# Designs tried in a protein design run: designed miniproteins, single chains, continued (2). Part 91

Each design is a single chain, and the fold is of that chain. pLDDT is the mean over its residues in the fold that is shown.

## One batch from the design tools (miniprotein)

Design m7147
Fold by ESMFold2-Fast:
Formats: sequence, structure tokens, C-alpha cells
Structure m7147 (fold): chain A 88 residues (1-88)
Amino acid sequence: GMIAELMEMSPEEIKEFAKKADKKQAIDISFALGVSAMVYGTLSSLDRKDPSALDEKDRELLEKSRERVKALTEAVKELQKKGIAPPG
């Protein structure tokens, strides 16, 4: 589904997708933000508490999730500004 596609998108692709997003796609962007924020939160907490618990793949995922959260957060704010608010 669209959420899986959003999880594979670059920050630039997310920004372009958000420019032409309809109300349904805005919902999918919000869910992708939630998932990405959970992953980022979990890995960043573990990195702070026990950095040695993260392997190279975990660190790559941490970096990717951080960038994705930033892009998705900016996308949600732009959609709210345009009056296309995700259901709260």
C-alpha cells in the first residue's frame, strides 16, 4: 500500500508527493509519520542508552528514519496549512 511506498521514498520524493496529495494520501502520510517516529524514537533511545546494541544496519535505519520523520513532519504541516488536515 501507499504507506509501504512512503517508507521507501527519499525526503525529496516525500516533499513532491505531499504537494499533490489528496485527503486520502494525507491520511497515509500521517500514518507513515507515526510509524517512522516510532522507529526513530526506539532506535535513538537505544543509541543513547546502549550504543553497542546497534549494528550497522540499525544505525542506517536510525539515520534514514530521522530524515524521513523530518520530511514527513514538514509534509503534514504543509497539508495542514493548505486545509487538507489528516483526521485527528
Scores: mean pLDDT 79

Design m7148
Fold by ESMFold2-Fast:
Structure m7148 (fold): chain A 84 residues (1-84)
Amino acid sequence: MKEKEIKELKEKFEELKKEILEEMEKKGVDKEKIEKILKEWEEALEELIRLIEEGKAPPLEELLEGMRKAKESIIKEIENPPLP
């Protein structure tokens, strides 16, 4: 059922969003940067929901793994910013 997949995706997205927010606040990231990252995170969720509804999404397990990797990438960039 698409509804079940969307629900599981939203629940995982909110869990990871909370973890990203906590890590950013802990590291003293600027509010403007936090808002930008959270907006991009929400836009990614909307796109994934669209793909599920259109039947074009990869399996839920791949989506969840992709989200986990995206969180790790965000945290890594905050901890180890690229050289200017």
Scores: mean pLDDT 76

Design m7149
Fold by ESMFold2-Fast:
Structure m7149 (fold): chain A 87 residues (1-87)
Amino acid sequence: MEELLEKIEEEIKKIAEKDPETAKMLRSMLEMIRSAYEAGDRKGVQAAARRAIIVAEQLAKGFKESDPEVAELLEKIAELFREIYEL
């Protein structure tokens, strides 16, 4: 868990250089996952991760034409959230 959360934060930092608002939204979702994990709420972790995957994938589609680099980072973040969901 902690290793995956740190990997996601590293990818979010790269997005923050180009789009700080998107980075802030992703960090909020990451905090929801961390909070549920620290509370021992496994169902909460899975629910938060599922929502985070959907949001990251939708954002990636939106950025594909305007900023392909941000879209690629968002796709990586979605895959890392999927790894959390499958834990």
Scores: mean pLDDT 84

Design m7150
Fold by ESMFold2-Fast:
Structure m7150 (fold): chain A 92 residues (1-92)
Amino acid sequence: DARALWEELRGLEREELVERLRELLLELLEKQAAKRKPSEEEVQRARELIPGLVEEVAVSKENLVDAIMGAELLLRGYSAEEVDEILREIRE
């Protein structure tokens, strides 16, 4: 249940959220790389962007929770559009 995950994430400390987001982004990158068959150079470049992306999101705990929810749902096989719908339903 996406709502149960959202409630759990809101209870975590900022440092735990930052680490979880980093791990999820790496896992999402590996899943996408398996489908696209990109070059080693493309994968390495994408990995290098992850710390900067986490830093941009880490301006607030709410942004971290939203980003983690999005990454987790994408890893579960939902499309970006489906993720937006699920997150909207949780907020309503």
Scores: mean pLDDT 77

Design m7151
Fold by ESMFold2-Fast:
Structure m7151 (fold): chain A 100 residues (1-100)
Amino acid sequence: SHMEQEFGEKLLEVAKEMAEKLKEAFPDNEELHKTAEEGIKRLEELIKNKASVEELLDEFDRMQAALLHIARQAGKEQEALEILREASEKIKEIEKEYKE
């Protein structure tokens, strides 16, 4: 639906902002950069294929979990948690507006 497409576009914008902030916080972490880029590509593909809101949220959650795991291995879990939390709050606000 048009509403699902709008939700997807807004979610992708939040995911891209999250990815850029993580890349800035972890400038030399190639694994994190690659994982962020792959996550964005997966979200773009899901939106193009008209995935449901639930599928988009599931993929976003998987992306966040993968990024947090890498950040934890790098010893900077707290820096990643702050960025991930901000993105999650924005997604919750968008989801509320979509569901009305």
Scores: mean pLDDT 87

Design m7152
Fold by ESMFold2-Fast:
Structure m7152 (fold): chain A 84 residues (1-84)
Amino acid sequence: GKEEARREIEAAAAELKRAAPELASLVEQMLRTAHEVLDAKDPLEREILLGILRIIVGVIHLLTENPEALAAADRVLAAVERAL
């Protein structure tokens, strides 16, 4: 459910910040956007926010080669998509 997704998102974001601390501010933006996707009531707003989340995760893939950070970023996106 949504609460399980929020816990997974928070755990994955914490793992990402530990693996790539230089990306902490971008991870916080990713985390905020992930919660906004889950909170969205309007289908169009939800799709736009999900698109923004995918872009943020894509930027993380460009900025780090750390496999633990990449796996954690992918887990945030997957948790959001499974909860929709």
Scores: mean pLDDT 87

Design m7153
Fold by ESMFold2-Fast:
Structure m7153 (fold): chain A 67 residues (1-67)
Amino acid sequence: MVVLYAGAEATEEDLKRAAEDAKKTAGEEPQDIVVVPNGDAALQAALRSGAKVVGGGGEGGAVGAEL
């Protein structure tokens, strides 16, 4: 299981890319990728990416921000 923390600045593309990277890295074990979005926009992006969402809040910021 992989947990991704999506800050308010995270987009659907950021989440999809992070999910794909996590799957490639883990290989066998992660069947569930869960996203903890910070704010409503991040929640919608996570849902649209097809990821399972847990909670909705979160403190700590964006997933793998590169600008």
Scores: mean pLDDT 63

Design m7154
Fold by ESMFold2-Fast:
Structure m7154 (fold): chain A 80 residues (1-80)
Amino acid sequence: MKKEKLIEFLREQGADERTIRAVEASPSASRALSVAEMALYRDKKAELLRKLAEFGKELGLINDEQYENLLKKAEELEKE
């Protein structure tokens, strides 16, 4: 359920097929979110990281601390 919604979100946002495949291979929604975070950070997709943080919080997949950490990573990418 939550993992399927995350995959659908990533496809709608135009995430790379490689990123989507890695997320699909994850055993849980929580792990899938972590994989998506790592892939988007690696690919320097700051805007998608911000949207991932908002989406993850809305689904209850991340807490406030994890949300702030994702936003911080996106800000670091935007400064470069």
Scores: mean pLDDT 80

Design m7155
Fold by ESMFold2-Fast:
Structure m7155 (fold): chain A 61 residues (1-61)
Amino acid sequence: SEEVGKELEEEAKKLRAAFEELKDDPEARKAYLKEHLGVSSEEELEEYMEKRTKEIIEKVK
């Protein structure tokens, strides 16, 4: 559980860092989202991350 939580946080940080790097290239950012998460927008990404976090919290609790 602890390691899984860390993994998600690291993934979220890397995704945000990648988006900051790719913010000047929105096409590359969208391609990254589709390839890795199957989402088409930042809003879907945020919802996806929030849902994953809650699911893990529920299972840990």
Scores: mean pLDDT 69

Design m7156
Fold by ESMFold2-Fast:
Structure m7156 (fold): chain A 71 residues (1-71)
Amino acid sequence: GALEVREVVVESAEEVRETLAGYRLSPEAQAALPQALATAEAHPPAVLRMLVSTVDGVPVVEDLAAVPAAS
């Protein structure tokens, strides 16, 4: 299926986990998760950017990153 980019503003590591609870995570997304959690905790608000595919009707996060929302 097609890849899509989804972006969510998060204010904590807990909100990152809550956002991802609706998704299956690829091994690559799982490997990226600790850094995304650290960024959301240290620099709220952060933008959680997810690269999402659909596999057999299930949304899968193929990759993710978090960046501080402040310019």
Scores: mean pLDDT 83

Design m7157
Fold by ESMFold2-Fast:
Formats: sequence, C-alpha cells, structure tokens
Structure m7157 (fold): chain A 94 residues (1-94)
Amino acid sequence: SAEEVRELVEEMERLLEEFFEALMRGDYATALALLDRIRELARRLSEHFPELGERILALVEETRAAVEARAPLDEILRLLHEIGRVLREVRERV
C-alpha cells in the first residue's frame, strides 16, 4: 500500500541519518550494521517498486564496499546522495 511504502521510505531516511552520524564519528561497525538494516528495507521496497528497490540495493552494496575499503568521505557522501535521490523518486510515486 501507499502507506506501507511511505513508512519504508521514512524509516530508510532515518537510518541514513544514523548512518551518516556513525560514519562521522568513525563508528564503522555501527555504520555497516545500519546499511544491513537499510538493505532489508530496500528488499521490502522492491516488492512494491522492483526497479527502484533493486537500484537502492545496488547503491547500498556499493556504499558498504566503500565503507569497508575506507574510501574517501566525498565518495561515500556521493553514494548517500544517490540513495536519497532514489528515495525521493519513490516518494513522488505514492
């Protein structure tokens, strides 16, 4: 339902904020755990919007790899902005 999709997007946005905070304080273990939670929500989202959900899943995996590799912060932030853009597109469709 539209309400379930809105709740999924809102929860994912909250988790992205927590992820950014964990990343900024160097808490990589918490950051990776938060990405795992976002991945689970993205799988649920793909049941409603397969293409957009799969795109978020791909971006989450790329973000996870970047965090594990200790990539530059600007690269990780670019990926977060891309996830945010896809979430905005989902919101505009409900």
Scores: mean pLDDT 88

Design m7158
Fold by ESMFold2-Fast:
Structure m7158 (fold): chain A 79 residues (1-79)
Amino acid sequence: SELEEARKAAEELLKKVPLDGITTDEQKAAVVRYIGLELVKRGFSLDAVIEVVREIGKKLGLTDEQIDEVIAYVRKAAG
């Protein structure tokens, strides 16, 4: 499915990030924004990208509020 392909692509992108150097919520949000924008550039639908952004944001320990801010940014950058 598109969602499974987007999820796999996000996991591969996340593996390339040195997470040991990512300590603040602002840095974590920047990583999630980068992943979301990269998935949009690769042609994934906005619905699939948003679902993956929520999953990765939660995995990195971001709050629902912080994840919603990232989603709003990705929506604006994609449109």
Scores: mean pLDDT 85

Design m7159
Fold by ESMFold2-Fast:
Structure m7159 (fold): chain A 83 residues (1-83)
Amino acid sequence: KLEELAKRLKELAEELSKSTNPVDQKIARELKKAAEAIENKDYETARKHIDEVFAIAGKAGKDASPKTVEAARLAAEMGEAIS
C-alpha cells in the first residue's frame, strides 16, 4: 500500500542522511520531502521530489553509491504507485 511505501521512503531517507557522501545526503532530503508530500496527499509535489532524486542519481552516474541506487529504485516504485 502507498502508506507502507511512504514509510519505507522515510526510513531510507533517515539512513541516507547519516551517510558521509554528499550525494546520499541530497537524495535523503528529496526522499523525505516526497514522503511528507505523499502523507499530505500532495502527489504533484511528491512527483517533483521523486524527479529530483532521479536527476541527482543520474548526475552521479557510475559514481553513485549502492544506497543512492536503491533510493532511485524505491523512488521509481513510488512514482508508479502515485501515478
Scores: mean pLDDT 80

Design m7160
Fold by ESMFold2-Fast:
Structure m7160 (fold): chain A 81 residues (1-81)
Amino acid sequence: SAEELKALAEGMATLAITAARLGDVALLRDVLEAFARLMESHGLHDIAAELRALAARAPELSPEELVAEVRRLHGKTLEAI
């Protein structure tokens, strides 16, 4: 359901933000890849591509930039659901 997908997206965004704040880039990348697969499985392939691009760029970004990007993509996900 849309409600279940929103709850899962909220959980994944929260984990990604937490990982970014802790500087755990490996965990952040794993969470973003899982989030991307979830989006792709629901036809949100553009958002999935942006999540994967963010995962690839994660080592090059500051924690503040990572948090901002995760929040932006989470917002796009909520608008698309």
Scores: mean pLDDT 89

Design m7161
Fold by ESMFold2-Fast:
Structure m7161 (fold): chain A 99 residues (1-99)
Amino acid sequence: MEEVLQLLREGRYDEVAKRAIEGDEDANNALIAHILLEHGFVTEDEAMELARSREKTIEKLKELYGLPEEQTTYASVLIKLAIDRTFERREKEREERKK
């Protein structure tokens, strides 16, 4: 967890995303929290709490989607979408830097 939070603070999103794809639950949890922060669903302090607690992250996903019985499925889908979104954002930044 602490190592993953440090990677996010250093802007190493690709490394966190790679760990998440490989099944690291701490990395998955931290990536979800980061995506929620970037899209304005949570504050920076809230994102830090979510990154440290999978239970709190699941609670937030329940709140946002309103379907508590499917929280694990939402997490899996959101992780996949978050990874895709992170790579999409990086491609856009890379394109802007080429100009």
Scores: mean pLDDT 64

Design m7162
Fold by ESMFold2-Fast:
Structure m7162 (fold): chain A 67 residues (1-67)
Amino acid sequence: SLEEILEETTEYLVEKYGLSRETAERIARLLLEGRGDQAGALLAHEGLTPEQIQEVIAFVEELLARA
């Protein structure tokens, strides 16, 4: 479900990159809405590299492909 993908993406961002849960959930929602450019900008603001941002996008795309 989209709710499970939202939670899994949120936990991934919190655990791997140390983002706050509030910020991670906001970014996860943008990714699920297909707003990758806005999500990418927020990830960059949080200190993620372009390579790390692409890893996050790929992670979410794989989860959505399984839904």
Scores: mean pLDDT 86

Design m7163
Fold by ESMFold2-Fast:
Parts: C-alpha cells; structure tokens; sequence
Structure m7163 (fold): chain A 78 residues (1-78)
C-alpha cells in the first residue's frame, strides 16, 4: 500500500506538471516554480522512502522532472 501510494503520488505530480508546462495557464516563472516544487517533493520522498521500491520510484520521478526542467528552460530561452 505504501508503494502504491508513492507510485500514484509520483504519477499525479508528473501529470499535473506536464499540464502546467504545456498549458499557457501560467507565466514562465510559475512554470519554473512548479518544476522546482515537484523536484523537491520527489527528493523528499527519496530521502524518507521506507522501501527500496519507493526510493527507486522517487529517483525515476526526479530524473523525469530534471528532463522536463531542462526542456522548460530551453523553451523559456527561445
């Protein structure tokens, strides 16, 4: 159940982040803030993870957020 809760939380956060980044509902600063917030949430989940599976899921989430951050920064510099 804890692994399932972590998986659902990560999925929900990533889906919301993708919507924020590719919807024009927020300005560029708001989009970057959302990326930073997601990254911090997943880093905390990794640090506090009680199982190897949770830590692995959090690490994968961090990597996906980092890729989205790089793409968002590239779009903002255009």
Amino acid sequence: SEVEQARQQIQATLEQLRRILFEENLGNQGKLQAVQDALQQFQQLYQNGKTDEIKQLAQQGIEEVQKLLEEAKKKLSE
Scores: mean pLDDT 80

Design m7164
Fold by ESMFold2-Fast:
Structure m7164 (fold): chain A 72 residues (1-72)
Amino acid sequence: RLDELLERMAEMIPEEFLSRLTPEQQRRILEGRLEMMLEFSEEQLKIEAERLGIPLSTLRELLREYEALQRS
């Protein structure tokens, strides 16, 4: 489920990145980033993983789950 995916993603990202945002704002931002990242190259995904403070492998898993949810 999308909400569950976004909640898991928020828990993985450093608190300081999201600390000033409401839960609704966090979900909207993370959903928008996942949507944008569906069209990213492997190099861009690596840069985004570094920016978000999560492993690239974890980011790829989140994107696969998001894509699957969009196709269901």
Scores: mean pLDDT 75

Design m7165
Fold by ESMFold2-Fast:
Structure m7165 (fold): chain A 84 residues (1-84)
Amino acid sequence: MSEREKAVKITAIGILGAGAVAAAEGYGSREELVNNLRALAELAEEMGATEVAARLRELAERGEATAEELRELTKEAIKEAEAK
């Protein structure tokens, strides 16, 4: 993975994470939350954050998550992505 490609994917993780947090806080629909969680999980797994991706998929299947949980998972996904 190029440095530029890595930066773009980390930025996408941040954007999707922010979208999921907004939806969880009531600024979006349940469908928007689930779609953001699925996209975030796929990117997290691609970047090597396998445990974070598994947790995000569990939240997507349940169709609910807290903003605090999403903020922490987004931070961990970015941290793991930066470490690769």
Scores: mean pLDDT 81

Design m7166
Fold by ESMFold2-Fast:
Structure m7166 (fold): chain A 69 residues (1-69)
Amino acid sequence: MKLDLEAALALVEEALRAGDLGLARGIARMMMSDPQAGEEAYRRLRELARRLGRPDLVAWLDEEWARLR
């Protein structure tokens, strides 16, 4: 689980650095939809978005997480 989460986070970061917002959002949505790890994924994705200086992505993550709950 945690290894898969780290790999997925790395893919999201690479997609964001490449400017592929669609891919980044798609992976993030899949991660947050996990019934066991979704909450941890949401927290880790928010930290990643803040670290990268992306308040737009933080807002999107909060909206998607609220929709999934």
Scores: mean pLDDT 81

Design m7167
Fold by ESMFold2-Fast:
Structure m7167 (fold): chain A 70 residues (1-70)
Amino acid sequence: SRLEKEVDELEKKLNEAKTKEEIMSVIFDAGALRVAAEMLHRMGVIDPETYEKLLKRIDEIEKKALEKLK
């Protein structure tokens, strides 16, 4: 799905991020993807299992990004 591809791309972006600006960009993008996932789930476009899996991946990306800022 498009949203899964966006999460995959964000994981790659985080792995390649070297500056605080790049890491902050990942954090902001993760927030946007979370809102998108919530909206698509509410609209019935994605099933609950896919939604939970995507949220978990987004949360892990945010946690790793925050750790890199330390």
Scores: mean pLDDT 86

Design m7168
Fold by ESMFold2-Fast:
Structure m7168 (fold): chain A 92 residues (1-92)
Amino acid sequence: MVEARVTRAPASGPGTTELVAEAVSASGSRGVARGVVEHGPDRARLTAVGYDSEGRVVGEAELTAPTEDGLPAGVRLTFEMARQGAEAEEAR
């Protein structure tokens, strides 16, 4: 598993806020999680994509939360990486 923790959602102006978090797999492989928060009147939508050390997409997450008091601080994004064996066999 690759776990990326959003340290803080920036104070929301109207529109879209970009988030970047570091992600590390259980095997020690480094990745990057990039997210976009879209603020609506009643809901905030967070879309996030996890990348491995090769820049390949390893996961995608979407969360929708009520925007009563803004996005919850410390949103955790967990991406389940594809099996290394399956990926190696797909390449060969």
Scores: mean pLDDT 51

Design m7169
Fold by ESMFold2-Fast:
Formats: C-alpha cells, structure tokens, sequence
Structure m7169 (fold): chain A 67 residues (1-67)
C-alpha cells in the first residue's frame, strides 16, 4: 500500500545518494530509475506512487549534481 510505496521511495533515494557520494554516478542513476519504474508500476493501486516516482528521479539527479 501507500506505506510500502513510501518505504520503497525512501530506500531508493538513500541508496542513490550513497552511490553518488561514493562517486558512482552510474549506479546512483540506475538505482533512481529502477526505483521510479517500480513506483510507477504501483500507481494503479497507489496513485501517490506516481508523485513518489518523480520525487525519486529528482532526488537522484540532485544527488548526482551535488556529488
């Protein structure tokens, strides 16, 4: 449900940030995109998951830009 989608988004953002901080831009981008795609697949049952997917992509891009 919503809580599970929120945990997925949070875990994905944290993992992407960790990869970016280590200089692994490739892994950071892949984690963000994979997480966003998984959230998008949940959107029919959890409408907010689409918004979460966009937030994950933005957070990943921001972490990469700031690393």
Amino acid sequence: GLEEAARLAGDGINASRQAAEKGDVETARKIAEDTARRLESLAPQVPLARVMAESVREAGDEAIAKA
Scores: mean pLDDT 84

Design m7170
Fold by ESMFold2-Fast:
Structure m7170 (fold): chain A 63 residues (1-63)
Amino acid sequence: MMEKENEELVEKARKGNEEKLPEIIEKKGLSPEKQEIWRKIEEEIVESFERMTRAINKIIEKR
């Protein structure tokens, strides 16, 4: 139950950041190629957060 709630929160944060990130990058004048690389880096960071959140939930049976 709590594990699913945390997963949804992380996924929503990822989607929100993905939408905002392109706008900020474009205004800073980054090239499309660099935008794509940056997007991939952010995706990996978010995935690491998701895995960490799941591990914490497994360790903590109650929250």
Scores: mean pLDDT 63

Design m7171
Fold by ESMFold2-Fast:
Structure m7171 (fold): chain A 101 residues (1-101)
Amino acid sequence: SLEERIRELLERTIEGVRAVAADAMAKSTDPEAIARVRELQEKVLELLRKALETNDISYLDEAIALVEEGLAQATDPVVKEALQRMLDLLRATRDAVESLR
């Protein structure tokens, strides 16, 4: 079903966000940069889980807005790279979801 395809896309996106955050945290020796990536990962994953649980894709748009705000405020290059990769992944997922409608 359409709902099953959207769920599969969101589940893959959750794993992608985790992988991006894990890679960034492994590359950084700055505790504040690691904490910032972890905080944004947790908030993004909470929103993606809400999208899955409620079948409400507006949580994906909320996750995109959150990462865009985080990226605009980021000064650390590892944080910037991680947030850009998360943003690209979330946008690709949104575009894929819209293509199914």
Scores: mean pLDDT 87

Design m7172
Fold by ESMFold2-Fast:
Structure m7172 (fold): chain A 79 residues (1-79)
Amino acid sequence: MTGSIRARAPDEEVKERLAELLAEIAKKYPVSFAAIAGMEAVLVMEFDGSPEEAKKIVEEVVKRLEEVGAEVVSVSLDV
């Protein structure tokens, strides 16, 4: 299963927090790809567990992105 999240930083301060958060997420979760281009971040995670566990992780990551002030533009979880 592939989870994909796209988020936008409204300013440079949030962009810096977002970059730090992406680094922490990559240490804790099964991140296959993470990048920031301009003011937008893309995060891709690969899951081999249950769909329920994958959804929980995606929801936790979305919440963390919103807590640093990022706007979550899209969220997808492919089964």
Scores: mean pLDDT 83

Design m7173
Fold by ESMFold2-Fast:
Structure m7173 (fold): chain A 88 residues (1-88)
Amino acid sequence: MLEEILKKVGEIDKLAQEVVDKYRALKENPSEENLQALEEAYKKFVKAVEEFKKTLDPDNPLEQEIAKGLEDLEARAKEVVEAAKELV
């Protein structure tokens, strides 16, 4: 269980980094291609977050904190994508 949670956290971290990298690329070169790449990275990230949240136990305090962290991270990623749309 704990090893599976840590593995999922690592996967989410990599996907979040992809969103950041795509946003950076879009800032350097504002284009429809870079916006599409960012939106694709964001969708992949959101899907992974939602799948991970389904595996978390709402009665476990540590897993509740992880779920809150995921919700905060997802909200921040959404703000980045919305801001990015204004660059194109």
Scores: mean pLDDT 82

Design m7174
Fold by ESMFold2-Fast:
Structure m7174 (fold): chain A 80 residues (1-80)
Amino acid sequence: DEELRKKAEEYLELSYQHRLAGNYDESLKYAKKAIELAEKVDPKSEILARAYNNLSQTYLAQGNLEKAKEYNEKAAKIYG
């Protein structure tokens, strides 16, 4: 679904913008919304991998190393 891809990309962009602004809770919220939509499109999609990577980077910025590693590994499995 092209509309779901576009909406996932919009949420991913919002996640990036909030992370750059230091709004980590909002960044996580939008990354999780992007993941939900991207999984419905294709569980091996580049958008899903980017969303996991964004979530990982935000957790790393918060000092949550365990969650950062978890989502980085999920992104890596998709990149193959």
Scores: mean pLDDT 84

Design m7175
Fold by ESMFold2-Fast:
Structure m7175 (fold): chain A 99 residues (1-99)
Amino acid sequence: DLDALEEEFDRAVRERDVETLKRLTIELMSRSLLAGIKLGVYKALEKNGIKLNPKEIAEKERNQRIIDLAERARRVVRETLGEAEVQRLDVEALRESKL
């Protein structure tokens, strides 16, 4: 549930819970890898004049939200822990996604 994940992320930021912040950032980054692939497919279909059905539109919007949340998480980590930590978490996210 993206709403619950976003709420937990915002709570970790407010409470300065660094370990939860890192864990949730890895999860969001990992989810964003597959979300990016799926979003790319839907955008390619639209560019080629293929009309998306309502379920595909909902999937496109959900995958965009995952990417947006992951980008926000990267920004928060960069501002709080620095660029080197963002790079370290990106590697962990790639391992977690098994891509």
Scores: mean pLDDT 86

Design m7176
Fold by ESMFold2-Fast:
Structure m7176 (fold): chain A 61 residues (1-61)
Amino acid sequence: SSIFEANLPRIEQAFQAFSLPAERRPELLALVRERIEANRDKIRNERDVGALIEEAIREVA
């Protein structure tokens, strides 16, 4: 999705900040994409996307 693509740099920064193993990167990307799609109608601003990224990191970590 366009929202997912626009937030790729932010997802990469979060991946680095939480020191996730490289093997978990595809899983994190897939999960963030799924969460954004599932919550598309509820996304109002960048903070809403940030919350979805944080939830995905907690699930992958």
Scores: mean pLDDT 81

Design m7177
Fold by ESMFold2-Fast:
Structure m7177 (fold): chain A 75 residues (1-75)
Amino acid sequence: MLKLVLFTAPWSPYSKIAERQLRRGAEGSGAEFEVLDIYTSEEAKKLGITSVPTLVVYEDGELQGIIPGSNLTLS
């Protein structure tokens, strides 16, 4: 089962754009989608995530990849 975790910050307009796009995609695909704040998330700190937006992809609870925000908003 695919799970998408998006790390965001309240000051970031790119985070809001990425959240809307990914939420729509997840709803269409049946994937789980979760949004976490980068400053309050223990997971962001453990994974070394220092920029927003950043997408983390899990499958069956295992980390599959980390996609930085430049690939979500500018590609």
Scores: mean pLDDT 78

Design m7178
Fold by ESMFold2-Fast:
Structure m7178 (fold): chain A 65 residues (1-65)
Amino acid sequence: SRQYKLYNAKTPEEFNELDPSKEVRPVTGPDGYVFRNIEAYEAYAVRLTDITLEEARKYVGKDAS
């Protein structure tokens, strides 16, 4: 499913595969990777934020215990 792919995607290339039926309108991300379209870039940006927060919670949780 799209949600499963989104959750497991970690690289720009993987996000380009989420909606292959969408029109190809190339967008260059801040790290120089070319995304298939703006939707792929936005999904990637959201996922990076989620991963960062998850890692922060692992660290803080150990001190809060």
Scores: mean pLDDT 59

Design m7179
Fold by ESMFold2-Fast:
Structure m7179 (fold): chain A 81 residues (1-81)
Amino acid sequence: SELREELRELRRRAEELLEQLRRAVAAGDQDEIDRILQELQEIGDRLVELYKKTTDPELIAEIRRLAAEMQEALRELLADW
């Protein structure tokens, strides 16, 4: 499925960006934090579009899991921002 392939790519990119965000927060690099948050927002917007295009309950569950993981990671990483 093209949607499943795109979801795998979005997950991989989100995981890379969250790791970059952890490093940027540790370094106090506000410009880098802002850039990464913008890219994570774009991933979030694309997850919403995938959610609207699918009726597959397993794919819906995976989209929801990735969105929840991103939200939790952002809450934890930005606690001191």
Scores: mean pLDDT 87

Design m7180
Fold by ESMFold2-Fast:
Structure m7180 (fold): chain A 91 residues (1-91)
Amino acid sequence: SEEYREIARALFPDASEEERERLAEILERFLRGEISLEELSSQPGVDKETATFLTNLVEGLISAEGLVSLGVSPALAERVVARAEALRARL
């Protein structure tokens, strides 16, 4: 979705457009609970830094303000943190 493309652009500005589209899809599936943290590192294009970021996001170590400082819109940052908190509540 466009929302996760915005996140991928903010987090991976040096990545190609095609790489950002793949990362956006992985981010969406992960935050929906369709991919576990253990499965995340097996996904194409997910490096150690990306896996660490997503782990920290789910653990509540990344705030909405932190995402905004990386270039994510405030409304989207709040939705992403809320989705990560919902996922964490199921763990």
Scores: mean pLDDT 77

Design m7181
Fold by ESMFold2-Fast:
Structure m7181 (fold): chain A 92 residues (1-92)
Amino acid sequence: SIFEEFLKKFRELIEKRVETRDSQKFLEEMEKLLEEFLEKLGITLEELEERFRNGDPEMAALERELKLALLEAREKLTRDEELAAEKRAELE
């Protein structure tokens, strides 16, 4: 589905952001992904926001998956920072 494709690309962007640590590039790629998602749905950003406000179950499911992806990315970032700190300590 369009939602599954969006979530897959969103997860890929988060993973790439964790690896590259480039916030500007991440924001640019995220904006492009949102534009592609809206184009595929044939709706505007305002219409998407209205669907969230109206309690659309597809929007509720998307919100849950986005929150999960963000939590997984946060955990990975913390782990990568811990590993980087351990490597630095070994060189000191």
Scores: mean pLDDT 71

